# Ledger of designs, part 92: designed miniproteins, single chains, continued (3)

Each design is a single chain, and the fold is of that chain. pLDDT is the mean over its residues in the fold that is shown.

## One batch from the design tools (miniprotein)

Design m11194
Fold by ESMFold2-Fast:
Structure m11194 (fold): chain A 80 residues (1-80)
Amino acid sequence: DGAAAAEEAAREPARLYREALRLVREGGSLEEAERLRREGERLLERLLTVYKVPEETLKEVREEMERLKEEIERILRERE
């Protein structure tokens, strides 16, 4: 099932963002957390532009990444 395979691959950017949030929450490396976030965003862009995964398939993943981004930025702002 091509659609299911695309959805599985599309979950990877959000997974990287969840790992970045975990590092931020645990007081880990902020540099590593930023690297994971950049990697997730690059992978999402590659899925859209290189692999041509439909926007509709990526909608939920983009929404999850946006929520995770807001949470990470909130924690970082509180810790400054």
Scores: mean pLDDT 77

Design m11195
Fold by ESMFold2-Fast:
Structure m11195 (fold): chain A 74 residues (1-74)
Amino acid sequence: PSQEEIDAEVELALAEIYLAIAKISYRNGAPKEEVIETLKKAIELAQNVADRYPEFAEEAQALITEAEKLIKEL
């Protein structure tokens, strides 16, 4: 894989990790404010991937949609 592809996969993986952290934190009774901030970090990373790496845009947008839905439900 190219360095560009590796960079995209790493950033998307980090976004997925932040999304997972937010879900786990929420289930364990973390303050909503803290959960929302973690979800925003996931969205920022995924949005950066979508903007810079068109081949990952669909996957990144799916993550953004899931994170935004969770914020709306909080």
Scores: mean pLDDT 85

Design m11196
Fold by ESMFold2-Fast:
Structure m11196 (fold): chain A 92 residues (1-92)
Amino acid sequence: SREELLERVERLLLEGRPDEAALLLLGPLWDASDAEQAEYLAPILRELAERLPGNPSFVEFLRLLEAYLRRYRPELYEQLRPVIEEALAANS
């Protein structure tokens, strides 16, 4: 479920494991369309930003997602860019 994924990603970030958090978030949705992935991931990223204000691992996690998506999933990046940029700005 979305809540279960949220809790697992949040736990990894609280443990200082942003690389594993990024892999966990991206892995299960690799075969879905960019639009479907954006619809699913955007609410998760927004909720994580609210749960982890000022968390440095969350900032690193967002930077890792940004770098990966820009290189390998540019259409998905453009759809998630506003959410990622807002989350980064809120945690700066």
Scores: mean pLDDT 82

Design m11197
Fold by ESMFold2-Fast:
Structure m11197 (fold): chain A 112 residues (1-112)
Amino acid sequence: ILERLDRLKEEARATLEAAKAAKTLEELEAVLARLEELLAELRRLLREALRRGPTREELEALLETAEILLEAARELLKKVPEDDRELLLRAIGLVLRAIGLIIEIEKLLEKL
């Protein structure tokens, strides 16, 4: 899974840069949708690793990717208009899911 994690990490970094550059509602919505896809893929990779018994290297790569996605979600949240409640709630949901994933991975690393 390390090769898929490397690709996901590059996509996460690109999405973080897109979040920082986003100026329009359309751009924010595109970044949000991409973050939702990447976070779901990261969760799938974590589940796959857990089924096989994860290595420290795999968990560290998962953690680093989750931290990049959290940073991107925070950048997005700063830019969402407060009157767009649907977009705001989705952005908050992304931040919370990313934090939850980070905590889960950190606990797994403590047990290795």
Scores: mean pLDDT 85

Design m11198
Fold by ESMFold2-Fast:
Structure m11198 (fold): chain A 81 residues (1-81)
Amino acid sequence: MKDLEKIKSRNEKIKEEALNEKDPLVQGQQIGVLKITAGVLRLVSRKLRNRNPELSQQYEELAREIERQIEELEKEREKKL
């Protein structure tokens, strides 16, 4: 639970930096990092399914939330291009 909170906090920092980034190329790279993070969270969720189903669901939900935020950031990036 605390580890998920740290990941969420780190993700919010990257999101904030991406929103304030004026260079669309750098912003695109920041979005790329978020995409990798979402993928890793889905892999962790898969490994936890039998050991801790509740935590597995939390990792999967966070991955989905990050994926949704990526779509919002991509729209914001397009406005700056």
Scores: mean pLDDT 79

Design m11199
Fold by ESMFold2-Fast:
Structure m11199 (fold): chain A 71 residues (1-71)
Amino acid sequence: MEELEKAREKARELLQKAHPDPSYAERVADALFAQVLEMTDEEIDKMIEAAKETPFGEAVAEALRLLKEVK
């Protein structure tokens, strides 16, 4: 549980640094965390590839990798 919470906090920090609205970035990070818990590794990998196409996609992709590793 502690490792998952640390990954969630790190994901929030990554997205907050990449997006001008920290509240929006926090909501995105929390949504990704909740979604990753219900997804398979293959589904997460597809989401990582899709995230690279967004304006802050590299930060989203990195957050997804962190959450996948500790799941």
Scores: mean pLDDT 76

Design m11200
Fold by ESMFold2-Fast:
Structure m11200 (fold): chain A 68 residues (1-68)
Amino acid sequence: KEEEAIKKIVDETGLTEEQARLAVKAYRLGLKLGLSEDEIIELIRNAVPELTEEQARKVVEIVKEFTK
């Protein structure tokens, strides 16, 4: 569920809950647009500029765990 993914992102990356929600929204938008994983990472970083590329990749891995 989305709230579980957000909580894990906060715990694993140190992001605020609001930043984690923005990252999840960017990930979902990227999937709908048919973007590659690298393009989704860039979209997440544009939505949350405080994220490093490594942290953005971590967000993708966490969300994939909850979207099965």
Scores: mean pLDDT 80

Design m11201
Fold by ESMFold2-Fast:
Structure m11201 (fold): chain A 87 residues (1-87)
Amino acid sequence: SAYRDEMLAKLEELEAEELKVLEEMMKKANVPKEKQEELLEKFREVFEEIRARIEAAGDDREAIERAAREGVAEARPKVQEIVDSIK
């Protein structure tokens, strides 16, 4: 599915951008290396869950779009938990 591939590519770009922000936040907060590795693993897991949901949606555009929106909505509190761990 061309649309699924497009959504997955956009997710990859978003993950890279958000990762850069997270790394900068951890650097400014002087987060210990072990804690950084833990938070980065949790961050990658969150984006893997969104990706898996999009991949599982098949070839229907509306199903892919819904999977992406629902995946992001479910990811939001998990990302907040990671950010709160830095504060």
Scores: mean pLDDT 86

Design m11202
Fold by ESMFold2-Fast:
Structure m11202 (fold): chain A 117 residues (1-117)
Amino acid sequence: MKRVLARLELEVKTPKPGEEADKVEIRLYATDVETGERRLLAKITIDAKGKTADEVNDALGRLFARMAELEQRGRITKEELEAAVKEVFGDNAKIEFNGVKEIRRVGDRWEVILEEE
């Protein structure tokens, strides 16, 4: 399996306060610590139709709390991340993985383990 030592970053596109959201997108990126190359690991699309920005932000807070629990373990699998998304959003969210199998903590960094073709 291919492995990359990286920093993790979450990008969230939410509606402005007071606006109804039709969808919210969360992107998980890894930046290779040696090359600086940024790679998309996962994309989460949430159906927020009929929800306020505050309701969406509350649900995102719950998702981030679940992800923080996985981060504290020092290991996140794609199955665990998918389960966390389903726990918070049920059938209202879809997660798409870009060839990532697992993320493990190594010191102050994360090792990204990619699926083999």
Scores: mean pLDDT 76

Design m11203
Fold by ESMFold2-Fast:
Structure m11203 (fold): chain A 86 residues (1-86)
Amino acid sequence: SAAALLARADALDEQARALEEQAAELTKRMHELVAQASELLASGGETDKVMELIDEAVKLARQARDLEAQAERLRAEAEALRAAAA
């Protein structure tokens, strides 16, 4: 039924929102690590520590990208279900 398709689309949008919120938190943490690395570099801090912060930031950026890609796929599926319900 159209109601069942819309309910499924709503559930997918809710899942996508949760993934988008997780990606936003990872992106925020990534920016904080980049800022810390920049401050440490500017203060003449240890290169190894700067590289550790950058490596962690790159890993968080990759995780955020993967979550965003998953959310986009769920959003596309939700749109297809809404179109089918019309």
Scores: mean pLDDT 91

Design m11204
Fold by ESMFold2-Fast:
Structure m11204 (fold): chain A 55 residues (1-55)
Amino acid sequence: SLEAAIAQLERAIEELQRLIELHKGRKDKFSIQVIEVSEEMIKLYQERIEALRRA
């Protein structure tokens, strides 16, 4: 269902936000890249949720 799809994306965003918090304040290349990739994925998932709500 549409509601189940949105809920799954919201859960994925929560997991990515937790991942950002775990790596926050670390200066190594790996942690920086994890934060950057996670932020971009959150943006894409938020855009998908918005598109699904408008469909």
Scores: mean pLDDT 87

Design m11205
Fold by ESMFold2-Fast:
Structure m11205 (fold): chain A 57 residues (1-57)
Amino acid sequence: MTEYLEVVLESRDPAALLEQARATAEALRAQGWVPVSESWSVDADGTHRLVLRFRRE
């Protein structure tokens, strides 16, 4: 059975956001999750938003 997981990360600091994304991806890989997509957006107040999607069988 295929499972999907979406993780939303937000930060005003893009370097901190990348570090959080790396740590999240490492932890999820250890649990058998495979990354399938990534989307990055910045809103009008300078907040960076990263949406990571994973799948697992």
Scores: mean pLDDT 84

Design m11206
Fold by ESMFold2-Fast:
Structure m11206 (fold): chain A 81 residues (1-81)
Amino acid sequence: SVAEEARKEIEEALEKYKASEEVKKEVLRIMDQLLKAKTVEEALEKARELLRFLLRHKVPDELFKTIAEQVGRIIRALEES
């Protein structure tokens, strides 16, 4: 599914850009909540929480862009369901 592919890309990006264990755990926790969202509104709230977390923790720009792109894919797939 799009959600499974997006989650895998995010996991691979976290490893590639050497995110800390704290960042990895929190990103995946928020991602799991995003994937469990029953409405587009709930998914958007979790997406915003995730992106704000990444900005606060000053992750590399390329890691931020990759996660934002994959989150956008999940939201679009949910809107089309």
Scores: mean pLDDT 85

Design m11207
Fold by ESMFold2-Fast:
Structure m11207 (fold): chain A 70 residues (1-70)
Amino acid sequence: SGAAELALAAAKEAERAGDGTAAVAAAHQYLNSGDREAALEAARYGIRAAERAGDRASKTLAEQLLERAK
């Protein structure tokens, strides 16, 4: 869907920037809108972004959102 495409684009940008917070925000937005597939993918990008940045707090939050999206 278009929503999934937008979430994935935002999450990929966040991963490149090492910005786990932006990817987590995208995942949360898509969970709130009921798009679980987009949220799941955004959360996965959020985990990778946080790992690249060494941001343990954002990684934990992204992992929680991943479980919630399942």
Scores: mean pLDDT 75

Design m11208
Fold by ESMFold2-Fast:
Structure m11208 (fold): chain A 80 residues (1-80)
Amino acid sequence: MTAQEVIQRAQLLADKLSEQSSVEETKEIYALTSKLGQFARDPALVPKVAEIVEEVEELSKTHSASQVLAHLKRLLDELE
C-alpha cells in the first residue's frame, strides 16, 4: 500500500466517523486522521499506519464513533 492510498483511506474513515458526531468530535476526528496522514509520509511508518487504518475500519463496523475515536487516539499515541 502506498502512502497516498493510506492517506486516502484515513480521509474516508474520517468522513464515515464524522456522520453521527458532534462538531467538536468531528474536529477531533479530522485532526487525528490528519496526524495519520503526516505519519504516512514517513516510508518507515507506512506499514504501521496501514495496520492502524485497517484496525479502526474494522472497529467502526461494531463500535460507536466515540469508542473508535478513543482507540485511534491510543494507537496514534503509540506512534509518537
Scores: mean pLDDT 76

Design m11209
Fold by ESMFold2-Fast:
Structure m11209 (fold): chain A 112 residues (1-112)
Amino acid sequence: VSSSTRQQVVNKVVSKLGISKDLAEKVVDVAVKEAAKYGLNPQKFLNDFAYLIDISRLKASELLSTDPLELFSKSTQEALISVLLKLATGKAKKADYSLLKFFLEGLKKQNA
């Protein structure tokens, strides 16, 4: 992942989700790490993630307070953002890890 791409995505997460730069950097770092762990191209995953952030309607406070399965039923994109936020903040539960696995395995199949 290029430093320029990482910084652009961090800035987008800060502006769209209303979180601190330090937390946004942790979210991006978690996204890159998890993408790589599942054999995905981290650069492509960050570009896709940036698009999901652009079309998100919810701020970080709503994403962190909403049940992961309830959020998934309303918006799969916002559920992914919520899971990555909870991983970055140490608030992830078993359901969040299950959803993350589902998303990343699905993306791996599409990128193969």
Scores: mean pLDDT 77

Design m11210
Fold by ESMFold2-Fast:
Structure m11210 (fold): chain A 65 residues (1-65)
Amino acid sequence: SAKEAAYEAGYKAGVELARKGYSVELSTIAGTLAGMKAAREVGGSVGDGAFAGYRGGREGALEVG
């Protein structure tokens, strides 16, 4: 689904930024933007993509520690 694609894209973006030493906040912003893009690519809503990407990015960044 668009929400699943957005969460996965956000998680990946959050992990990548956190591994580079960026903050959880910056990783969450990157996740939000990645989620919006991923949702649009599968015909979903940008708003749903932003929310799922936000959650993915934050969770990905926190997993890196």
Scores: mean pLDDT 86

Design m11211
Fold by ESMFold2-Fast:
Structure m11211 (fold): chain A 68 residues (1-68)
Amino acid sequence: IDLEKVREALEKVVPKEVADFAVSTIRAALNAGASKEQIVQAVRDTLRFEGVPEEEVEAAVKAVSEIL
């Protein structure tokens, strides 16, 4: 999984700090053996919790899902 591409895609729609946090969440989930669907949902939930607008959340989740 190309986490640098994920980070770059996220940085296009969310602040760098939020993107870095989301990438860390993805890395932890991968190490725990989470499925692609579980990782995508964790990213969606994380961005919503950080106050990212729903339109940007769905754009970010779509980009991440295409790279994973």
Scores: mean pLDDT 81

Design m11212
Fold by ESMFold2-Fast:
Structure m11212 (fold): chain A 100 residues (1-100)
Amino acid sequence: SMEELHRRVHELVQRVSDKIAELVKEAKEKINNSNLTDEQKQKLIDFLGEIIRELWDFVGEKVARLLRERATPEEFDRYQAEVDKKIEEAKKKIDELINS
């Protein structure tokens, strides 16, 4: 049903928001604890902001598509997996940049 789809989308967005907030918190703590210069730390924070913006753009596009196409439960599960993979890829990219 459309009500069930809207509920699942709301839960997905909330879950993603929580995961991204934790990712940002962890990344900022790692950057602040690094032996980098203040200028290098600011560049990493700016880059973190770009990665997070790209993540939300990706999630927004997928959510819009799910709602527009009235996605089946199976299609929703596939898009949820794609979003989770994108978040993990972003985390890896951030970790590699901080540890470089």
Scores: mean pLDDT 84

Design m11213
Fold by ESMFold2-Fast:
Structure m11213 (fold): chain A 83 residues (1-83)
Amino acid sequence: MIEELAKLIAANKEKLLKEIEEAEKWVEENIENEEIKKLALEALEAARRLVEAAEAGDLKAVEEELERLRELIAEIKALQEQA
């Protein structure tokens, strides 16, 4: 399952990296809350590392970056619910 996910990510590397770059620009231009902006940019950086790990076939790194991305998304969600 993680192997299939890694293959799908690697197969879509160029599209995913372009979407991450566009999302980074959108976050920088549209998110005014500094804490949410910081976490969103950290999540996008984790997404970039996830794509790179998948391309390299590093399944352990894929798992580590997926967990980090999940934790960052949970933190963003918690901050949005607090606001």
Scores: mean pLDDT 82

Design m11214
Fold by ESMFold2-Fast:
Structure m11214 (fold): chain A 61 residues (1-61)
Amino acid sequence: SRKKDPILEKVEKFILQQALYNPAEMTVESLVELAKKEFPNSGISDETIRKIAQKVLDGVK
């Protein structure tokens, strides 16, 4: 479809790539800050980004 929440998908991909690039240094806090800097007008709440970052970091080992 034309309207698929593309910004949320981009934020998730961005967080995943950042976590994979340096998982040992990445924290939920740093990922939230990076995502907010990259997507300042996303409209996604800090708590939602934090949950995504937490899930990503839990999956990246």
Scores: mean pLDDT 76

Design m11215
Fold by ESMFold2-Fast:
Structure m11215 (fold): chain A 91 residues (1-91)
Amino acid sequence: MKTFTVREFVHWVVFGDTPVTAPTPLEDLLLRFVTYHAKLAPDDIVDRENVLEVLRAVQKALPKDMPFLQRYLGVPVDGVADEALADAVLA
């Protein structure tokens, strides 16, 4: 099981595996949006109990990017944050 924070997950969603040291306005805005809607702090660990709410917040902020995330993780591409996507993120 992968262990990562909300901040690390948001960074990965925006930049993928590209090393970026300074947050962009988009990353900061997405982090604030995700933490607000998932009711988490940036440094909270993403786990099985909160991952679906994190993914729903990402879907709400970036609905057009959800198909790319689903394809990358090998789950059905329907644009919806669901249990299958949550399980794939934590694998």
Scores: mean pLDDT 73

Design m11216
Fold by ESMFold2-Fast:
Formats: structure tokens, C-alpha cells, sequence
Structure m11216 (fold): chain A 81 residues (1-81)
């Protein structure tokens, strides 16, 4: 069954952070699709990741959190389904 991971990031460079997250999670084995959406002011961005299985979803979430932390951004919401 397919899993979805959604990560919301906030900060002055939310767009750049979302792009970095999208790149990092795209390198995770089992990630099938990645979408990004950025607010009009560039301060809030969402990354939606589809994965083949739960293991890939967990790895994608770890990669997203690590990338956000390295960029000094705040992850304000996470959904795994």
C-alpha cells in the first residue's frame, strides 16, 4: 500500500527549504512522487511525498527533518498516512 508524508515548513526562506527537502527526499529509495507548494509571501511551504511503503515514508520524513534543521527552518506540521 502507498504511504503519504506531508511536511509544513515556516521561515523567511521556506521556498528554498522546501526545494532542498524535495531534492533530499527524491533521493530516498521507495519515494514515488514529490510535490511542493509555497505561500504567496514565501514564508510557508508544504512538501507532499508519496512512497511505496512505510519504511520509505519514515526515511523520507527523517531526510525532510534533517534538511529543515540544517537550513535553520522550523517544521510546524507533519502528517503520515
Amino acid sequence: SQYAVFVLVEGPDAEGVAEAIAKAVSEVPGVTEVHTDVSADGRTAGVLVYTEDREAAEAALEAARKTAEERGARVTRVIVA
Scores: mean pLDDT 84

Design m11217
Fold by ESMFold2-Fast:
Structure m11217 (fold): chain A 75 residues (1-75)
Amino acid sequence: FREELERIKEEVERLIAEGDKSTDKDEAVKLYKEAMFLANEAYKKALQLKDIESAKEMFELAVEAGKRALDAARA
């Protein structure tokens, strides 16, 4: 699962970066929501595996993506 977590982290970071580059507010929100969803799914899986360190990292990424989605929606 460690290899899968690394891929998910890369994908989440890619989605956040694409959202940051988007000039369309709705597109940015969509990308950040996708990043949040992926990070949250990885967080749940890490908890099931009792990998607390990975769960914490994924939780923090999900929160960051969610905040960016809210900020983009307000702007």
Scores: mean pLDDT 81

Design m11218
Fold by ESMFold2-Fast:
Order: sequence, then C-alpha cells, then structure tokens
Structure m11218 (fold): chain A 83 residues (1-83)
Amino acid sequence: MLSPAMSEFLKTDKKPEIIKLVEEALAKAKAGDKEGALALLREIREMLPEEEKPIFDAGIQYLETQSNEEVVNFLETLLENLK
C-alpha cells in the first residue's frame, strides 16, 4: 500500500521514469533475474523523497527473503498502482 507522501511524489514529473524502471524490473523478474529486479528497485529508491526511503527499503528487504514469484507479484501490483 502506498503512503500519502508516496502518492504525492508520484504526481511529480518523475512518475514516468519510475514506471519505466518498474516495467524493466518486472521484465527481469519474469526472466528469473530476481537480483537484477531488486537492483532496479534500489535505483527507484534513490529517486524517492527521503521520508519514503525507509519504507521502500523495508519492502526491498522483505522481497530479498521471498521467492522470485513473489517479486513478480509485488512488481505487477506496484505497476498497476502507478498507472
């Protein structure tokens, strides 16, 4: 679930760039490249407001403990919420 601060950030001109990175991460995860998908999520993290970085870091840490299938599911949900 996106926080109010994340929702406000996604109204900026950075939204299309974030969508592109999420789509690239999803393509990597679907190809079985979990580490590549997580690396792209870390790139997205660097684009976020400082307030949102700890929440996103917690999400990435959770996904590091999960299967590649869970990473795909997360990225599909994130992409749907961004569009």
Scores: mean pLDDT 76

Design m11219
Fold by ESMFold2-Fast:
Structure m11219 (fold): chain A 60 residues (1-60)
Amino acid sequence: MEQKAANLVTAAGIAIVSGHDDLAVELLLKAYEAGADKETILRLASRLSPEAQQRLLEKL
């Protein structure tokens, strides 16, 4: 995984545990654009609220 994608995935994980779903969606989308695996994105997305998961999936 490219370092930029890995950093964005890590930041998204922190946003998720902090309850910042909107920020987590934006960071996961940026990680995907930077080359993160779709499986990794979907695994983290499973921890989001159902509404945030739908927003992310619509943009993937």
Scores: mean pLDDT 81

Design m11220
Fold by ESMFold2-Fast:
Structure m11220 (fold): chain A 87 residues (1-87)
Amino acid sequence: SKAEELLRKAKEYLEQALKQTDLNTIKSNIEKALDYLREALKEDLTPEQRKHLEIAIKNLEKALKSTDIEEQKYYIKVALKHVEKAL
């Protein structure tokens, strides 16, 4: 489905973010993932998919506010788990 394509793109950007060591590059990848997740929310989703997506978005918003790379990556990992559960 279109939702699955958007979620797979979000997952790719989150996986790229986890491989980075530069705060600005990590943030850029999080922002791209958030754009795809927000587009996925406009699609026909099950209640469980929507719940996981909302949790993923909240964790990525926390990651963007973090000034610590390790804390930022923790939130990205939580978000990635929920994106995978929505797939």
Scores: mean pLDDT 89

Design m11221
Fold by ESMFold2-Fast:
Structure m11221 (fold): chain A 99 residues (1-99)
Amino acid sequence: HMLKELPKLDPNVKELDLRGSDITSLPEELAKLKNLQFLNLSGSRLTSLPEDIGKLKNLQYLNLAGSQLTEIPESLKDLKNLKVLNLDGATLQSLPEGL
């Protein structure tokens, strides 16, 4: 599903708060937000993360608490600047090796 707000966002945006949204998937346009440092998806209906999440090299905070997420993509380990990853209450079956 497409997030109508993302195509209108400044590509220089550093923070995106989508708490409690009805988002079930993230659009490809998210990977264009190269300066993004904070992404909050807590309480969303998100079921998966795209591999392109690993392209957000400046991401420092990722909150997925209370999501419907069942798996984490291997590309998450490419987020070298990530300081906080919150997966509390996610329906995860496994984590990728090397995370």
Scores: mean pLDDT 74

Design m11222
Fold by ESMFold2-Fast:
Structure m11222 (fold): chain A 90 residues (1-90)
Amino acid sequence: SMSEEIRELADRAVRIAEEGRRRALELARQGRIREARLEAEISYGVAHLMVAVGILLAKKNNDKESIEYARKAAEEIDRIYAETMAALAA
């Protein structure tokens, strides 16, 4: 269903953000801070675009539950990015 597709899209977006954090922190551990920051920024951008599309599709379908699910995923993506950038600045 469209609701299932939106949920899968949101879940995939969160996974991209999590994988981006993992890769960024590994690059930082190697002293590759500039590459770590770029990895975090690219992963955040991709994840944010995916979840934004999910929210728009849910809105078009008037699916309140899918809107809420995708918005929570967007908040999680923002949290992952903020925590990653804070770690890279430390």
Scores: mean pLDDT 90

Design m11223
Fold by ESMFold2-Fast:
Structure m11223 (fold): chain A 60 residues (1-60)
Amino acid sequence: KPSIDELVDQTVEQMRGKSPAERRKLLQQYANQLLDLGYSSEEVGEAVQRIVDRLRRIDE
């Protein structure tokens, strides 16, 4: 089972250079995958927020 930090890093790298629509689709997919892996809704929310924050810094 990968850590949330590893999944956040992987997801951010996969989202680099993607359109906003593609990023939303990938983000939704990863949120569902984290739930399937047994992470709590709170942990998934934190992971999503970390991804969004990192992407904002990249797009800045």
Scores: mean pLDDT 76

Design m11224
Fold by ESMFold2-Fast:
Structure m11224 (fold): chain A 87 residues (1-87)
Amino acid sequence: SKAKEFIEKMEKKLKEIEKKIKEGEEVEKIIEEVKKLVKEFNKESETIELSNEDITRFIGRVLRVIGLIIDYELEQKRKEKEKKELE
C-alpha cells in the first residue's frame, strides 16, 4: 500500500538521522534534517491515507530522535564544563 511504502521511507530516513547523531554530526544540521522530514510527512499525509497508528508511530520515532539530540547536547556541555575545571 502507499501508506506502508511511505511509512517505511520515513522510518529509513529517521534511522539515517539516528546514525548521524551517533556519529557526532552537528546538532544544527540534525535539527534541520528533522524539520525537513516532519514537513515532508505533513505534506504527504494530505494525499496518503494514514492510520492513527501510523501517525502515532511516526510521532514516537521523531520524539525518540529529539531525545537523542537532547542527550547528546547535554553530554557535550558536561564534557566542556569538565575541561574548564581542569584549567
Scores: mean pLDDT 79

Design m11225
Fold by ESMFold2-Fast:
Structure m11225 (fold): chain A 96 residues (1-96)
Amino acid sequence: STPEEFEEKLKILQELLKAIAEKDKEKMKEALKKLGFSDEEAENVLKVIEKLENKRTLEEIEEVLKSLSEEEKKAFEKLLEIYEEVLKKLKELAEK
């Protein structure tokens, strides 16, 4: 990926995190679509985020994750893969 593509992706992820903190579902969906999610994938990510809202213990989080549909799991895994890619790139930049 180009440096410009990475910077844009990082900016969109920051927009997503802000929208999650503000509980703005419309802005969350817009950020997810900018990251390449379809409307259906974005809705499934929003469902996972909503199910995880107000969960505070590891046990509660694990029960939610076990209850996810295959579509919800795939959409959420796609989001996690994007975060892992960004974290890897940030690590590479820290190594110079």
Scores: mean pLDDT 80

Design m11226
Fold by ESMFold2-Fast:
Structure m11226 (fold): chain A 79 residues (1-79)
Amino acid sequence: SLAEEAKRLAEEGRIEEAIELAEKLVKEGNTEDAREALQWALEQAYRQRDREALERIKEVAEKAGDEQTAEAAEVLLGL
């Protein structure tokens, strides 16, 4: 699945590509797979202390209506 592809990209440190895939899923109306993709990207962005990726994850989550992921990214950005 595309969510599994996003997980692999995030685990490889290719966080930007995982976020791009999540954006594509949002545009296609696949909000459930987009949420999973964003969660994997969020985990890796946190591990890498990548603020730029966290900001992008928040933006995509807000567009997806994924309040939980958007709030999680906001909390991590405040640390």
Scores: mean pLDDT 85

Design m11227
Fold by ESMFold2-Fast:
Structure m11227 (fold): chain A 84 residues (1-84)
Amino acid sequence: SGAVRAVEYAFAWLREQKAAGRMGELIARVEALLRELSERYADAEDTEETLERFAREFIPPVIEAMREVGAPEELIERVERLAE
């Protein structure tokens, strides 16, 4: 699923920004997003459809977090294309 790959790609980038100390006040929000996604995946039926639905729900807030951290537009476009 493109949506699952998009969320995983975005979360990998956000984790790198956190490790580099570039998130500042956004750390708590990004960690809350990571926790919510982990909890939803743990409680989900192990089906591709369920994982894709959850990933699609997380695309908008993840893209917003990336923009606030200062992600280049080309990176945002890549995530949006993967989510298709």
Scores: mean pLDDT 73

Design m11228
Fold by ESMFold2-Fast:
Structure m11228 (fold): chain A 79 residues (1-79)
Amino acid sequence: TAAARYREAARLLEEAARAAAEGDGEKAISLVQEAKRLVPGFAEELDAIIELIREGRYEEAARALRGLATLLSTFADSL
């Protein structure tokens, strides 16, 4: 269901935020790309976060990932 996809995407983005905060950019990007497959409507936002990670802006990326995870979780609860 759409709700299940949004919840799984939120979980992946929370895990990606932890990876980014730990400086593991490769793991963070991999998890964001998995989330992007579940919620392609957020591809542009997720691609922007991938660019932050590629630039080494890990703190900003982690905050953006946590914010988007909260948004996706809220959308899942509304479906």
Scores: mean pLDDT 88

